# Ledger of designs, part 103: designed miniproteins, single chains, continued (5)

Each design is a single chain, and the fold is of that chain. pLDDT is the mean over its residues in the fold that is shown.

## One batch from the design tools (miniprotein)

Design m19576
Fold by ESMFold2-Fast:
Structure m19576 (fold): chain A 74 residues (1-74)
Amino acid sequence: MEGIIEEAVKLGVDRELVEAILELMQKHGIPTDEELEELAKKLGVSVETVRRAYNIVAFIIFEKLSAGIPFDKA
C-alpha cells in the first residue's frame, strides 16, 4: 500500500485522506456514498474532495493491477 499512498500524495491528495480511503477499501471494498459522506465530515473536508481523492486512488490501483502488481504489494 505504500506505493499507492506516495503516488496519491505526489498528485496533491492529503496523506490522511488517502490512508482513510485505503482503510475503507480494505474493510468494505467499494465505498458507498454514505461512507464517503461520513469520511468527509470526520476529516472536515467537502464530499467532492473525498470523491475526487477516491477516484485518484482507484485509478492508481487500476493502473498497478493492469501492470500485474498485486494489490497487497502496491
Scores: mean pLDDT 77

Design m19577
Fold by ESMFold2-Fast:
Structure m19577 (fold): chain A 68 residues (1-68)
Amino acid sequence: SMDEQQDLAQEATDLIQQARQNLDQGKLTREQLEEIVKRLRKLAEKLSPGMKATVERGIAALKEEFEK
């Protein structure tokens, strides 16, 4: 349902936000980032194309900030 899609999208958004906070605090390792990306991609498989695109943009932003 659309409500299930919103709940999954919110879970992905919360995971991205938590990862970004850990990155800002110097607490995110490469291994943790890889695990988070795997979890996000599993969530994205259950999402509509539009919501999946939003999650993929979040993953790309996390990877970019990690490599800076």
Scores: mean pLDDT 85

Design m19578
Fold by ESMFold2-Fast:
Structure m19578 (fold): chain A 102 residues (1-102)
Amino acid sequence: MSRLEELFSKVPKEVQEKLEKVRKRLDELQKKAEELMKKASPEVKLEIEIEMGVLQIHISVLLLSAAQMAVKGAPMEEIEKILEEAERAIERAQKRIEEIVK
């Protein structure tokens, strides 16, 4: 916990704001997935759980990579590319979950 807080404290404010935006998008999808799972069959619930689990790991890796790059003074354009990849991954997972529940 303390080491992650130390890493994030070294991240420029502009990048922290961008990381928080992606995290908020992930949290919104997680809440939506949880509501859909309440109404789902056991098979559909398992498929949603797998999609969300894979997404959570993927986004965590991307956000940590972006934070580390920012601390190392990488160009903002390179950081933004990673964050855009994260946003697209969330959008794709949302579409897949919506198709699973149809």
Scores: mean pLDDT 84

Design m19579
Fold by ESMFold2-Fast:
Structure m19579 (fold): chain A 74 residues (1-74)
Amino acid sequence: SEKEELLKELSKRSSLTANMLAEILGLPVERTPLEDEWIKRMNEKYGGEEVKKLVEAEVKGLLEAIEYSKKLKK
């Protein structure tokens, strides 16, 4: 599905997902022009606002699952 394809595409951009995670955590982040261009292309190609929100929700859910797992393994 579109949702699954976008999640896989986002995961292929490990630097992008790492930067998004760092921003959420309030850590220092340096983004490249290549990453900004990739985000722009994604928004234009996959319908912008609605699809971006879906991708962000998927990334957020994945990050929450990782954090939850991390806390269980104290």
Scores: mean pLDDT 57

Design m19580
Fold by ESMFold2-Fast:
Structure m19580 (fold): chain A 73 residues (1-73)
Amino acid sequence: MLRDRADTLRRMAGRVPDPEARSRALGLVDEALRAHDEGDDDRARRLLDEAGDIVEGAMSPEQRDEWIREQAA
C-alpha cells in the first residue's frame, strides 16, 4: 500500500544524519501523501521514489543494514 511505503520512508528519513537531506526526504513524503489524497497516485509514487533515492544516498551501510533488519518482521 502506498501509505505503508510512505510510513517506511518517513521512519527512514528520521534516521538520516544530514538535516538537509532528512528535511527534503520528509517534505517529499508529505507531498506524496497529499498527491495520494488528491487521487494522483502516479505523482505520489514518483515523489516517494525521489524520497527513497535521497534516503538511500544519505544512509551509511550500517544504517541501511539496521533498516533492513527492522523491516524484516
Scores: mean pLDDT 77

Design m19581
Fold by ESMFold2-Fast:
Order: structure tokens, then sequence, then C-alpha cells
Structure m19581 (fold): chain A 93 residues (1-93)
């Protein structure tokens, strides 16, 4: 899961959410500890009200990208990568 954590750290740093990196990483680690189901993990992350909506979106997209890469779904991986890149640019203030 270190690859997912690295992607989350990079995405938040690029979008200017460095202050939330440690909290987001903690949320991701807890979600993976509590569930093995991708959809349930994403639902847990999106429900964390301690993270701003933009941060939760970036985390969701980073996990989706990593998951698609792990499964060899190149189409889904590219879609999530593009969405993550777009979200970073839109949230960058």
Amino acid sequence: KERIIELVREALKKAGFEEYIDKAVETVRKAFEESDDYDEIIAKILSDKELPEGVRELVRLAIGYAYAQEKGDDVLAEANRRALETAIEELKK
C-alpha cells in the first residue's frame, strides 16, 4: 500500500494541501485496515469529514488510479490519471 500512500502525498502536495497530507494518509491506512473491498474503502474515505471535500476527491482518484494499475485495466487507469490531473489543477489555489 506504500504506492497508494506515495500517490496521495504527491497529489495533495501538487494541489497545495500539504497541511492535510498526514491526516489523509492516516485515513487511507485505516480504511485499508478495516476493509479489503475497493468500494467500501472509497466510501470510508469520502465520509471523513475531517478532510476537505477537495482532499477527499484527490485521495479517491489516486486510489482509483493505483487500483486500476494493479488490476491491469489500462483504460480505467488512464481515466483516473486524467481525472486526478484535472482535479489537481482545479483545486490548486
Scores: mean pLDDT 81

Design m19582
Fold by ESMFold2-Fast:
Structure m19582 (fold): chain A 59 residues (1-59)
Amino acid sequence: MSPGALQALDLAKKLAEQRGLDFNKLSEDELIKLVEEALGREPSGEERRAIRDYVESLK
């Protein structure tokens, strides 16, 4: 995973914690929205792929 994708996921985790959300129970769509909010921009294709891979690892 690229350093940028890891950083995006880490920022999203911190935002989820601040909002009282269980990061590991979020759907792919919810994670994409959370990453978008954390970054202040739309996630890149690489970041979206990292989110998908992360969600699949939790199944």
Scores: mean pLDDT 77

Design m19583
Fold by ESMFold2-Fast:
Structure m19583 (fold): chain A 64 residues (1-64)
Amino acid sequence: GPERAAMAAATGALAGGASAEEAQKGGQHVLDNGAPHTGEAAREGVLAGGGSEAAAETARRFAG
């Protein structure tokens, strides 16, 4: 569900080198947008939160 997608986004962002704040913003973006595609939403959330492309890709793999 959206909560699991948000957690995956945060976890992937941290694994990819994002700060805790960037990871939380990524997760919040996933919650707010109601992810139809979990991996893609996680990636978009991390990028929207200011995370790097590496963090976003890791979030996509964790969530998808």
Scores: mean pLDDT 74

Design m19584
Fold by ESMFold2-Fast:
Structure m19584 (fold): chain A 94 residues (1-94)
Amino acid sequence: SEAHEELRRLGEESARRLDELGERARELAEKESKKLANRVYSELGASRGLVLMSESVGLLGDDESARKSAELARKLAEEGERLAEEKIKELEEK
């Protein structure tokens, strides 16, 4: 269904964005404080959990449940990614 395909694309796109944020956090760990970088890694871990959840819901085979879950997963993933990016930018500005 279209809802299942939306979940799949959300998961793929969010995973790619999280990988990019993870690379930036790793560079910060080398140049700045390992403790501060680990705080960012924690936020990235939570965001990855939301991506995995959105992928798992795609397996339900129920279009209505998949659509509702896609909307929720999208909001949660976007919020987690935004928070992680904000923390990375804050550390980069230091």
Scores: mean pLDDT 62

Design m19585
Fold by ESMFold2-Fast:
Structure m19585 (fold): chain A 97 residues (1-97)
Amino acid sequence: MKYKIKITVRGKFKDEETARKAAEEIKRRLESIPGVENVEVEVDFEKDPGKIIIEADVEAKNLEEAKRAAEAMAGRAKEAVESVGGEVLSVEVEILG
């Protein structure tokens, strides 16, 4: 079954370039996860440059597997932000039917 996963990362970044690199690194890392498709990463640089919204499709057998995949994706997104020198303030995960 396909599940749409939405991850919202709130981060603190030195500058816009660092936030942009975080978004690129998130996309690269999530696209490397088997069963994760259509990874879209958005940053609102004008209004909320600390907010990164990630959406992806996950193929999973059931909701429990989709939850595990979403948690793995959230972990990779956090690591990606930290890898470019960003600070992670919060990570919110939603499974959209």
Scores: mean pLDDT 84

Design m19586
Fold by ESMFold2-Fast:
Structure m19586 (fold): chain A 116 residues (1-116)
Amino acid sequence: KPSLEEIRERLQAVLDETRDKLFEEAKKKYNLTDEQYEIVKEVLDEIGRALLETALRLYEQGKSIAEIGDELRAVADEKIDELAKKYNLTEEQRGIVRGMADELLGTLLYELSRIR
């Protein structure tokens, strides 16, 4: 099995790739201003970090993919609520961030499932 550090590097790489793709798609699809785009980017970067650290901790603890998925959803919901208040996100921006967070969460769970 790969080391925890190798797993971290692998998960970080797939998160970075997924994040970059989502940012390009969001800017085009939602016609965001440069200011709105930077806010969404900062918010998603914070969510991505929280998801990565939670996934690695639970994976090291031997949790199942289903258990990791349940905790990642809870962490995403908590972070979206926190950051929506911090950045005064509109309902539309909050919806965009939730969709992007769901994609990051799915990417992490898929990659973890391939390591077994």
Scores: mean pLDDT 85

Design m19587
Fold by ESMFold2-Fast:
Structure m19587 (fold): chain A 55 residues (1-55)
Amino acid sequence: SKTGEDIRNLTEAIRLSERDKLLGAERLREIALNSISSSVRTLGLGMSDYLLEQV
């Protein structure tokens, strides 16, 4: 499902953020903004903002 793909993509973006916070944050935001799931949007945007505060 699209939501299942979004969840997998969020997980990959989180792993990416461990090596590159800016790139991970950007990826999380892209996934969130293109998701039909409110949970994915909320988590992705929240994590993106959190990571950007640490750069």
Scores: mean pLDDT 82

Design m19588
Fold by ESMFold2-Fast:
Structure m19588 (fold): chain A 88 residues (1-88)
Amino acid sequence: MAPSVEPSEEARRLLLEAGEWLAEKIKNKDLSGILELAEKVARELASLGYSAEEVRQIAEGLASQSSGILAHAIKTIGELAAKVIEKE
């Protein structure tokens, strides 16, 4: 049972896990692997049928339900993944 017509649980989990990972990287000032993560997230979301614009909307929705560094990280990874999808 889906609580809304919003993104699938799988898409939400992908962006939340990526956001949490990126938030930890930001805290540690370690920028390695960020582009690789964005490319992985982009490929998985595209394979689920999401467009770049839909990925941005999902990320903004999830970020609005979060706070601080995590909200910023979710929004950042969503934007990077969306740009990867657009540049295919």
Scores: mean pLDDT 78

Design m19589
Fold by ESMFold2-Fast:
Structure m19589 (fold): chain A 79 residues (1-79)
Amino acid sequence: MLEEAKERLNAVLDEDAAQLPEAKPVLEELKAKEFKSVEELQIAALEAGVRILPLADASEEEKAAAQAALRAQIAAARA
């Protein structure tokens, strides 16, 4: 159910914001957003992941691979 999925997402986002404060503006935008479907929520979460990935403590190669994977998941979710 969409409401349950959003509650789960918000809990994860609160945890992520505590671990990576630099991502807070992106995470707050996602939390404030209203969704019409679980698919829309999943796509928005993946897009937020692409935006915050550069802030993560990882190699540029790992970030590029993860970003490519997230973009592929977004494309698949929209198909």
Scores: mean pLDDT 73

Design m19590
Fold by ESMFold2-Fast:
Structure m19590 (fold): chain A 123 residues (1-123)
Amino acid sequence: SNREKALELVKGALASVDAAIDIAQLARKALTVNPDSARRAALGAAEVARKARELVEEAAKLSTDKKVQELLREAAGLLRDAERKLLEAADSSPEEMGTLLDTALGLLDRARRLLEEAERLLK
């Protein structure tokens, strides 16, 4: 059913968001030791966040529940903003990169919480 497919896509998006958080946290920790490693990790996190957003946007198209659609659209927006901040971090000085990574991590955590609520409503 469309509900089962939406649930599978939301679960996939949650796994991708968790991976993006882990990679972004690794970038934040690496920043003072190896800024080039931190930049590569930020780019990796941005790519994973983009893939999570694509899964969320597909789940929103399959959902007939207005509340689920609203949660998924808000999560997609947060993931787009997180991707942008991660890309900005990769192109920034090491000093600016820390703040941008922290902002991206906050956006990813907010998206994760909305996706967890959407998953709960789809079960």
Scores: mean pLDDT 93

Design m19591
Fold by ESMFold2-Fast:
Structure m19591 (fold): chain A 92 residues (1-92)
Amino acid sequence: MEKLFEEIRHYLRIEGVPEEEIERLLELAKKVYEVLKPKYDDVLLSAALLRAFTRISYPDIIEILGPEAAKIPVEKIDELTEEVLEIAKELE
């Protein structure tokens, strides 16, 4: 799981997000992960967190997470991304 949060940090820096905001978003992402971890597969949850917290494309998400992520329908990732964003808003 450390690798997922390192990837989120990396892409947020590329996107020009300030360091203070990156640390805030990473702590928020970690809290969302702990809430959803018992309910969802790690690959699906990782894809949704990358989609929610970064601006990277689906092909880039698949490249990061590997071939198992390519088997997940985009619609399932989008649905969980919405749930991630709702939980993140409640935790702020």
Scores: mean pLDDT 83

Design m19592
Fold by ESMFold2-Fast:
Structure m19592 (fold): chain A 76 residues (1-76)
Amino acid sequence: MILSEEEAEKFIEGLKSYIPEFEEYVKTLSEEEQKLALEGLEKFKELALKQTPESMQEKVKKVFDELIEIARKALE
C-alpha cells in the first residue's frame, strides 16, 4: 500500500520526534544489538521508500539517513 502525502508527513514527524529517544536507546544496546539495529534501519528505509509517494521520497530518505547516522556513530 502506498502512503498518502499526509500519512508520509505524519510518519516523518513521528520519526523526528523519536530521534532523541532512539539515540539514548541505541547507547543501551550491546555491539551485536547495535549492528542488528543498523541493518534493520537500512532494510526499513528501503521498504518505507517503496511505500512512499514520489513527492515525499527525499524527505523520508533524509529522516532515515539521520537515524542510520546515529546508529553508526554508536558503533564507533
Scores: mean pLDDT 80

Design m19593
Fold by ESMFold2-Fast:
Structure m19593 (fold): chain A 106 residues (1-106)
Amino acid sequence: MKEAEELSKSDSVEDKIKAAKIYIELGDYESAFRILSQIPEEELTAEILYLLGVVYEKLGLLDLALYYYQKALELIEKDPEERAKLPDPEKLAEEARKKAEELKKK
């Protein structure tokens, strides 16, 4: 938690993503949400949109989770630049697609 807290105080988007991932891994979805919500809309990458989907799903906000999973998937499929920023874009696209389809069944 201390490492995630220190990263969350950084003005760097990369550090905020790292902090949010640590909070999600620890099950602290409220802290992950607080950090991700500080990222400006123009800097919302496919990875950040996916993480927002995960956080909203865990907080029980399923309509918002579906929205962000669909947005993340759309960016990965349509934007080669966003795809290039990811270590495994096909895996993230598959995960986002599975989550979106699961939420549509509820």
Scores: mean pLDDT 79

Design m19594
Fold by ESMFold2-Fast:
Structure m19594 (fold): chain A 100 residues (1-100)
Amino acid sequence: EEEKIEKLKEEAYRVAREAAELLREEGRRTGNKSLERIGDRLETLAELAMKSDKTLAANYIREAASAARAGAKLSEDPEVAKRLEEAAERLEEIARELEA
């Protein structure tokens, strides 16, 4: 259903944007430019997913999940790492729902 696809894409965009801001904040707090770059990539992937068809959007959302997990591994704060892992899991779930 077209409406369901649009809602899933909107949710993925929100989750990815929240993760991107978290990565940028943690990068600035710790002086870790790699976290800031991962945040920028996550935002770009979220924007690409919104503009793409269902199949391509699912692929961009999976890449966003991978970026969030990479950020979690580089994060020194366990609460930040946990939130990024939760974002990655939700993004993977949304990508699976888009392909169903």
Scores: mean pLDDT 88

Design m19595
Fold by ESMFold2-Fast:
Order: sequence, then C-alpha cells, then structure tokens
Structure m19595 (fold): chain A 63 residues (1-63)
Amino acid sequence: MEELAKEIAEKTGVSLEAAKEAIRLVRDQGLSISEAADKLVEKFGVSRIAATLAVYEAKKLLE
C-alpha cells in the first residue's frame, strides 16, 4: 500500500494521502473512475484531471 501510494503520487503529483485514498476507493469501494475522482476532488481539493489520473493509476497498479 505505501509503495503503491508513493508511485501514484510521483506519477500524478497528488499528495501521498490523496494517493492512499485513491487506492482505498478503488480497492475497497469498487467505485468507477469518475466516482472515485469526484471524491478525491471533494476531500483533497485536487484538480479533476489529477484526481482522475490518480484513480486510473491506482486501478492499473492493483492488477
């Protein structure tokens, strides 16, 4: 989890906390990319583009 969150943060520019939440939303909640991105925007105030990329990277790394 920590290593995956660091990789997402480095690739997307979001904080480590936002990257951890992206992993949680994808893994534990099974949300769509759009739904998870909306939650990251709301919680962390990141751009919609950055949130979408973070969620997408989380899904790829969880394969």
Scores: mean pLDDT 80

Design m19596
Fold by ESMFold2-Fast:
Structure m19596 (fold): chain A 98 residues (1-98)
Amino acid sequence: HMAESREFVLDLPADATVREVKEKLAELLGIKPENVARLTPRRDDEPVEDGDVFLAEDEKTGRLYAAVVEKESDTKYRVRLTEVTGLTKEQIEKALGK
């Protein structure tokens, strides 16, 4: 009934950009940064804000994760990862802008 969720803390500068968060999420999940898409209406060079959502695809397993970023302090962001199920590969590719 509930997808598996995990929480992680990322040590990032206060003005961390969307790109930097994508790169840290890619390292954390062991995937390529290009497989992390942003779902908020901000550019990669803009600062990350509390409540920003990212979509991450594990290309080896085909599993999709939704990551919600919460600013815990000026140098720490809490990320909650939830596995997304029930989407077709075509729906995932469309969501990732491919």
Scores: mean pLDDT 69

Design m19597
Fold by ESMFold2-Fast:
Structure m19597 (fold): chain A 100 residues (1-100)
Amino acid sequence: SLEDLKKEIEKLIEEIKKIFEENNDKAGLERAEQLEKEIRKAFSKKKITEEEDEKITRLMVEVYMTARETLSEEATEKVAKLLSEIGKKLREAKELKEKE
């Protein structure tokens, strides 16, 4: 299910990227792409470290802050919900990696 979690997270990131693209928000798109790269890196490792987890959390906060600055309240709420789901799935992936 690590592969399934990775695919689910990638789909959630694609939705965030689409929201920023539809709003012509280049900064938000770039931050979402940075988040995607760090998550891919974390999945390629045997274990997600505390440092990696903190870095991903900081990037998620940065994505949310960019949405608050540039998007409508409705679009920002959608981004927040998607980030929350990514966070839940990352916690599940971390637990699965610790068991394997």
Scores: mean pLDDT 84

Design m19598
Fold by ESMFold2-Fast:
Structure m19598 (fold): chain A 81 residues (1-81)
Amino acid sequence: MTDEERFERITKYLVEVEGVPEDVARLVARKVVEVRYSGNPYDWGKAISEIAKETGLPASEAGLIMSKALEVLAELELEDL
């Protein structure tokens, strides 16, 4: 599976299943894919802060949406096996 396919599938899940606004879902999907391949915990905290700043959401809510997106990404990686 390509990074673009992962991005699109995560975005679709967040919008259709979790009811996340499309603009927020697209931003979160992009950040989760970036952080997943970095392996650096600093990048996770930075991504949450950037999402909160751009969307106006509390950091706790931004973190929750990112955690949901990460769970979807992990499930997609298992389906690729």
Scores: mean pLDDT 78

Design m19599
Fold by ESMFold2-Fast:
Structure m19599 (fold): chain A 67 residues (1-67)
Amino acid sequence: GVHRAERALVRAVLAGAVLSPEQGRAAVEVLSRASPDWSVEELAARLVEAGLSPETARLIAEAFRAL
């Protein structure tokens, strides 16, 4: 859900991720629709499609999977 997505963004920012408020909203949208079957690589790819850098997308995808 949205709360889990927001927690992943906070953890990613603490790990060094830099993103705009617009990128943050896009990331929450992607993560809120995430299937449990999606790998970190699939999550990162969808975050890149939503406008995030590959580096930021990876940090967010890893944080989300770790929750």
Scores: mean pLDDT 83

Design m19600
Fold by ESMFold2-Fast:
Structure m19600 (fold): chain A 87 residues (1-87)
Amino acid sequence: SSELLEKAIAALEEALAATTDAAGARGAMGVAQLIAHEFSRSPDPKLKEVGLEMLRELERTVAEHGLADPAAARAALRRFIELLKEA
């Protein structure tokens, strides 16, 4: 639904703004993971595909940079916001 997308985008934008240190990065990655899991279970095929793509990008980011890298977390969140805006 558009309401679910709007809430997810707002949550990611808020998390992005708070991603100034390692604790902020861990929090932002947690928010992104919750949104990605929720969308990956969506009965809407478009939202499900976006959620699965977010999960793949999260796994890649964590493998390459860990959970506590603010620059990597900000880059991932910006990409996720764009993916959700295109959904």
Scores: mean pLDDT 87

Design m19601
Fold by ESMFold2-Fast:
Structure m19601 (fold): chain A 84 residues (1-84)
Amino acid sequence: MVKPEDLIGKTLEEALEILSKHTGVKVKITNPEAKKARIVDAQILDENTFLLSLELNGKRGAVLIDLKNKKVYSAGIEVKIEFE
């Protein structure tokens, strides 16, 4: 089971690799600038839904990832994801 402490302090790319390994859902960031955003907080809303608070070069943002419905919603920092 993924815990918030497994994600906090990772880059968004590293966090998505961890989520992919634990859920079996492969996800790919398609905008390269978002890959290095740092996870400053993580909330596990359910087994398929994750809210990640992001920091990139002094900018703050958030991304909500819904692996069940293959949806991503971002604010403050743009995050584009392709589901495989």
Scores: mean pLDDT 85

Design m19602
Fold by ESMFold2-Fast:
Structure m19602 (fold): chain A 81 residues (1-81)
Amino acid sequence: LQEAIDTLEAMIEAIKKGDILALIGSYLALIGLSLDNPDNEAIQKGLEYATKGFKTYFTTGDKEAAIEYVKKGLEVVKSAL
């Protein structure tokens, strides 16, 4: 769970900075964690929200909306600690 929290926080920071490579890297890392933890419902829901944030960022450029989606994923993962 802590690795998923750290990855979602890194994703938020990447969006804030407009760091596209860091955003892609952190999103891929989260996909990897999801594949390694298929039965962890909190990580799966975290990825779902992170995917919505990722799509929002690249389709609209709306950093605030993208960050809100990733924060929802972060909240789900943190609540499972």
Scores: mean pLDDT 83

Design m19603
Fold by ESMFold2-Fast:
Structure m19603 (fold): chain A 90 residues (1-90)
Amino acid sequence: MEAEILAEGFRAAAEEARATPTENPELKEEGVRALLRAAELAEEGRVLEALELAVRTGRELAERYASEEEVAEARPIFDAQLAALAAARA
């Protein structure tokens, strides 16, 4: 059930990202692809891998496309999310 809800959440996020206007179509396309891949992993029951892919991709896209200020604000959030995922595996 949790894996199904997570997969639906990732697919909903991908649709929302697709519908959101942006000055950077490449960022949007890469984000959508990552969310769809995370949904596939969640459907396979690979929930922690799905979450890690989503967080790591978000960080990589932020570092490539966001301003230095935006990256500085987002980095602690990504770091906290990755730490929580590492703790869940232990």
Scores: mean pLDDT 77

Design m19604
Fold by ESMFold2-Fast:
Structure m19604 (fold): chain A 93 residues (1-93)
Amino acid sequence: SLVDRLWARLSDERRRAIEERTRRFRDRMLAITGDAAVAEALARKYRDVEILDEAVRLGLATPEEKEELRKKVIELTGDILRAIGDEIDRRIA
């Protein structure tokens, strides 16, 4: 995939930092949602955003990849808000 190609172009240190941030994000989403499948799905989307964002920062991204980053950020934000809303509804029901 496009994200896998960009991942391969990052240094080991940058890849490790992204994986560590993704792990912490997953753990936070698991704590908030109580749903491991939801947390894992959100963490995969978060990882893709982090990879694309790092590539943009390093000047490695094409205009199409910058647009893909924008779309993925919007999608992830919406998915996070829905997952949090669902958990709030579950707790007050």
Scores: mean pLDDT 86

Design m19605
Fold by ESMFold2-Fast:
Structure m19605 (fold): chain A 76 residues (1-76)
Amino acid sequence: DEGVEYLKKAIELVKEAIKLIREGSDQAEIDKVLQQADEYVQKAAAAFDPSPEFQEYARELLELVQELKKLLEEKK
C-alpha cells in the first residue's frame, strides 16, 4: 500500500542521488534529490506498515543509504 509506494519512490530517488554524485553533478541538483528522498522516507515511516514486503524494501533502502553515506564521505 502507501508505505511500500513511498519506499519505492525513496529508493528511486536515492539511486538517482548516487548516480548524480558519481557523475560529479551540481551540488544543488544532488541536494534537491536528497530532500525529495527524505520526504518519501518520512512518509513511508509514518505508514507503520508491518508487511514483509515493506520490510524487504526498507532493507534495500537502508543498503542504498549506507552506499550514499560512503560516497558523501569519499567526496570530502
Scores: mean pLDDT 80

Design m19606
Fold by ESMFold2-Fast:
Structure m19606 (fold): chain A 90 residues (1-90)
Amino acid sequence: MKIYVLRVSSDPDKAVETAKKIYEETGAKIAVYSRSEAIVKKVAEAVPLLAVSPLMLTDFPFEQIAGDFETVLEKLREKYPDAEIVVVDI
């Protein structure tokens, strides 16, 4: 199984485009790392998400993983040990 972790700093449109391309071409699981609720919401409207981080928001129907980026990657590896994790910076 492949998990793509989108580390998104500022570009919601590029994040949405990248997530759609990954999902449509590969069917892979997608996690989003962003400090922007607006970015997380836009990506979530476009594709189903496996997890979101580091935001701890109520009423989000996704798994929420707290921590810095390296901690999030470690938690994903522990939870999905047989998964290939691919990081995409946006």
Scores: mean pLDDT 75

Design m19607
Fold by ESMFold2-Fast:
Structure m19607 (fold): chain A 89 residues (1-89)
Amino acid sequence: DEWKKKLGDLFTLVSAAPADVARSKGAIPLEEVARDPTILKGGQILAEDKVPQSVIEKLRAAGKLVTVVPKEEIESAIDKLKPTVVLEA
């Protein structure tokens, strides 16, 4: 996606892809975030609706503000919210 290249430096990307694939695109593996949600900086987190609910609940329990949107709305939500972190599944 062209928007990820243009906006990738503006937020931290977290991916549910295999760890090597996630890291190859500059993303933090979702499993690392699930283990320690405090590694995410800032309080504005945007998540795709396919991210596991257990991870969303763990982030909220850690004091993070998580907004969940359908995958098709992710680009629009990034522009509107200016999140510090984006979670993709």
Scores: mean pLDDT 75

Design m19608
Fold by ESMFold2-Fast:
Structure m19608 (fold): chain A 57 residues (1-57)
Amino acid sequence: MTLTVDELYQFLVDNGLLLDTPEARRTVERIVAAFDEDGDGTLNEEEFAKLLATLGL
């Protein structure tokens, strides 16, 4: 499975982890860039798991 910035942003907002703001969106864009090991602009299952672990989830 892969997650786009839009899909990850919606997931985090829907689960109450982020507010629906432009600043929160920029935060998600930076997170995706930081965890995107293959440089395709999306998070795969492995990268997503690392992100959730970093957030304490």
Scores: mean pLDDT 74

Design m19609
Fold by ESMFold2-Fast:
Structure m19609 (fold): chain A 64 residues (1-64)
Amino acid sequence: ELPPTPEYVAELKRRLDEVNAEIERFEKRKKERGTMTPEEIDRYRQLKAEKFRLEYELARIEKL
């Protein structure tokens, strides 16, 4: 009915911040250890996919 609400935009930004923080933690751990476990790689891929979806939604909203 209405264009995306400020609350919806805030939720997307909060989720993006959370995803970015987790990605940064994995990247820091990789730098510290020089490698990632298979479980960390899988989680990292999931986080990167979620980041892409959130960025896409925010970009779409910004063009409205």
Scores: mean pLDDT 79

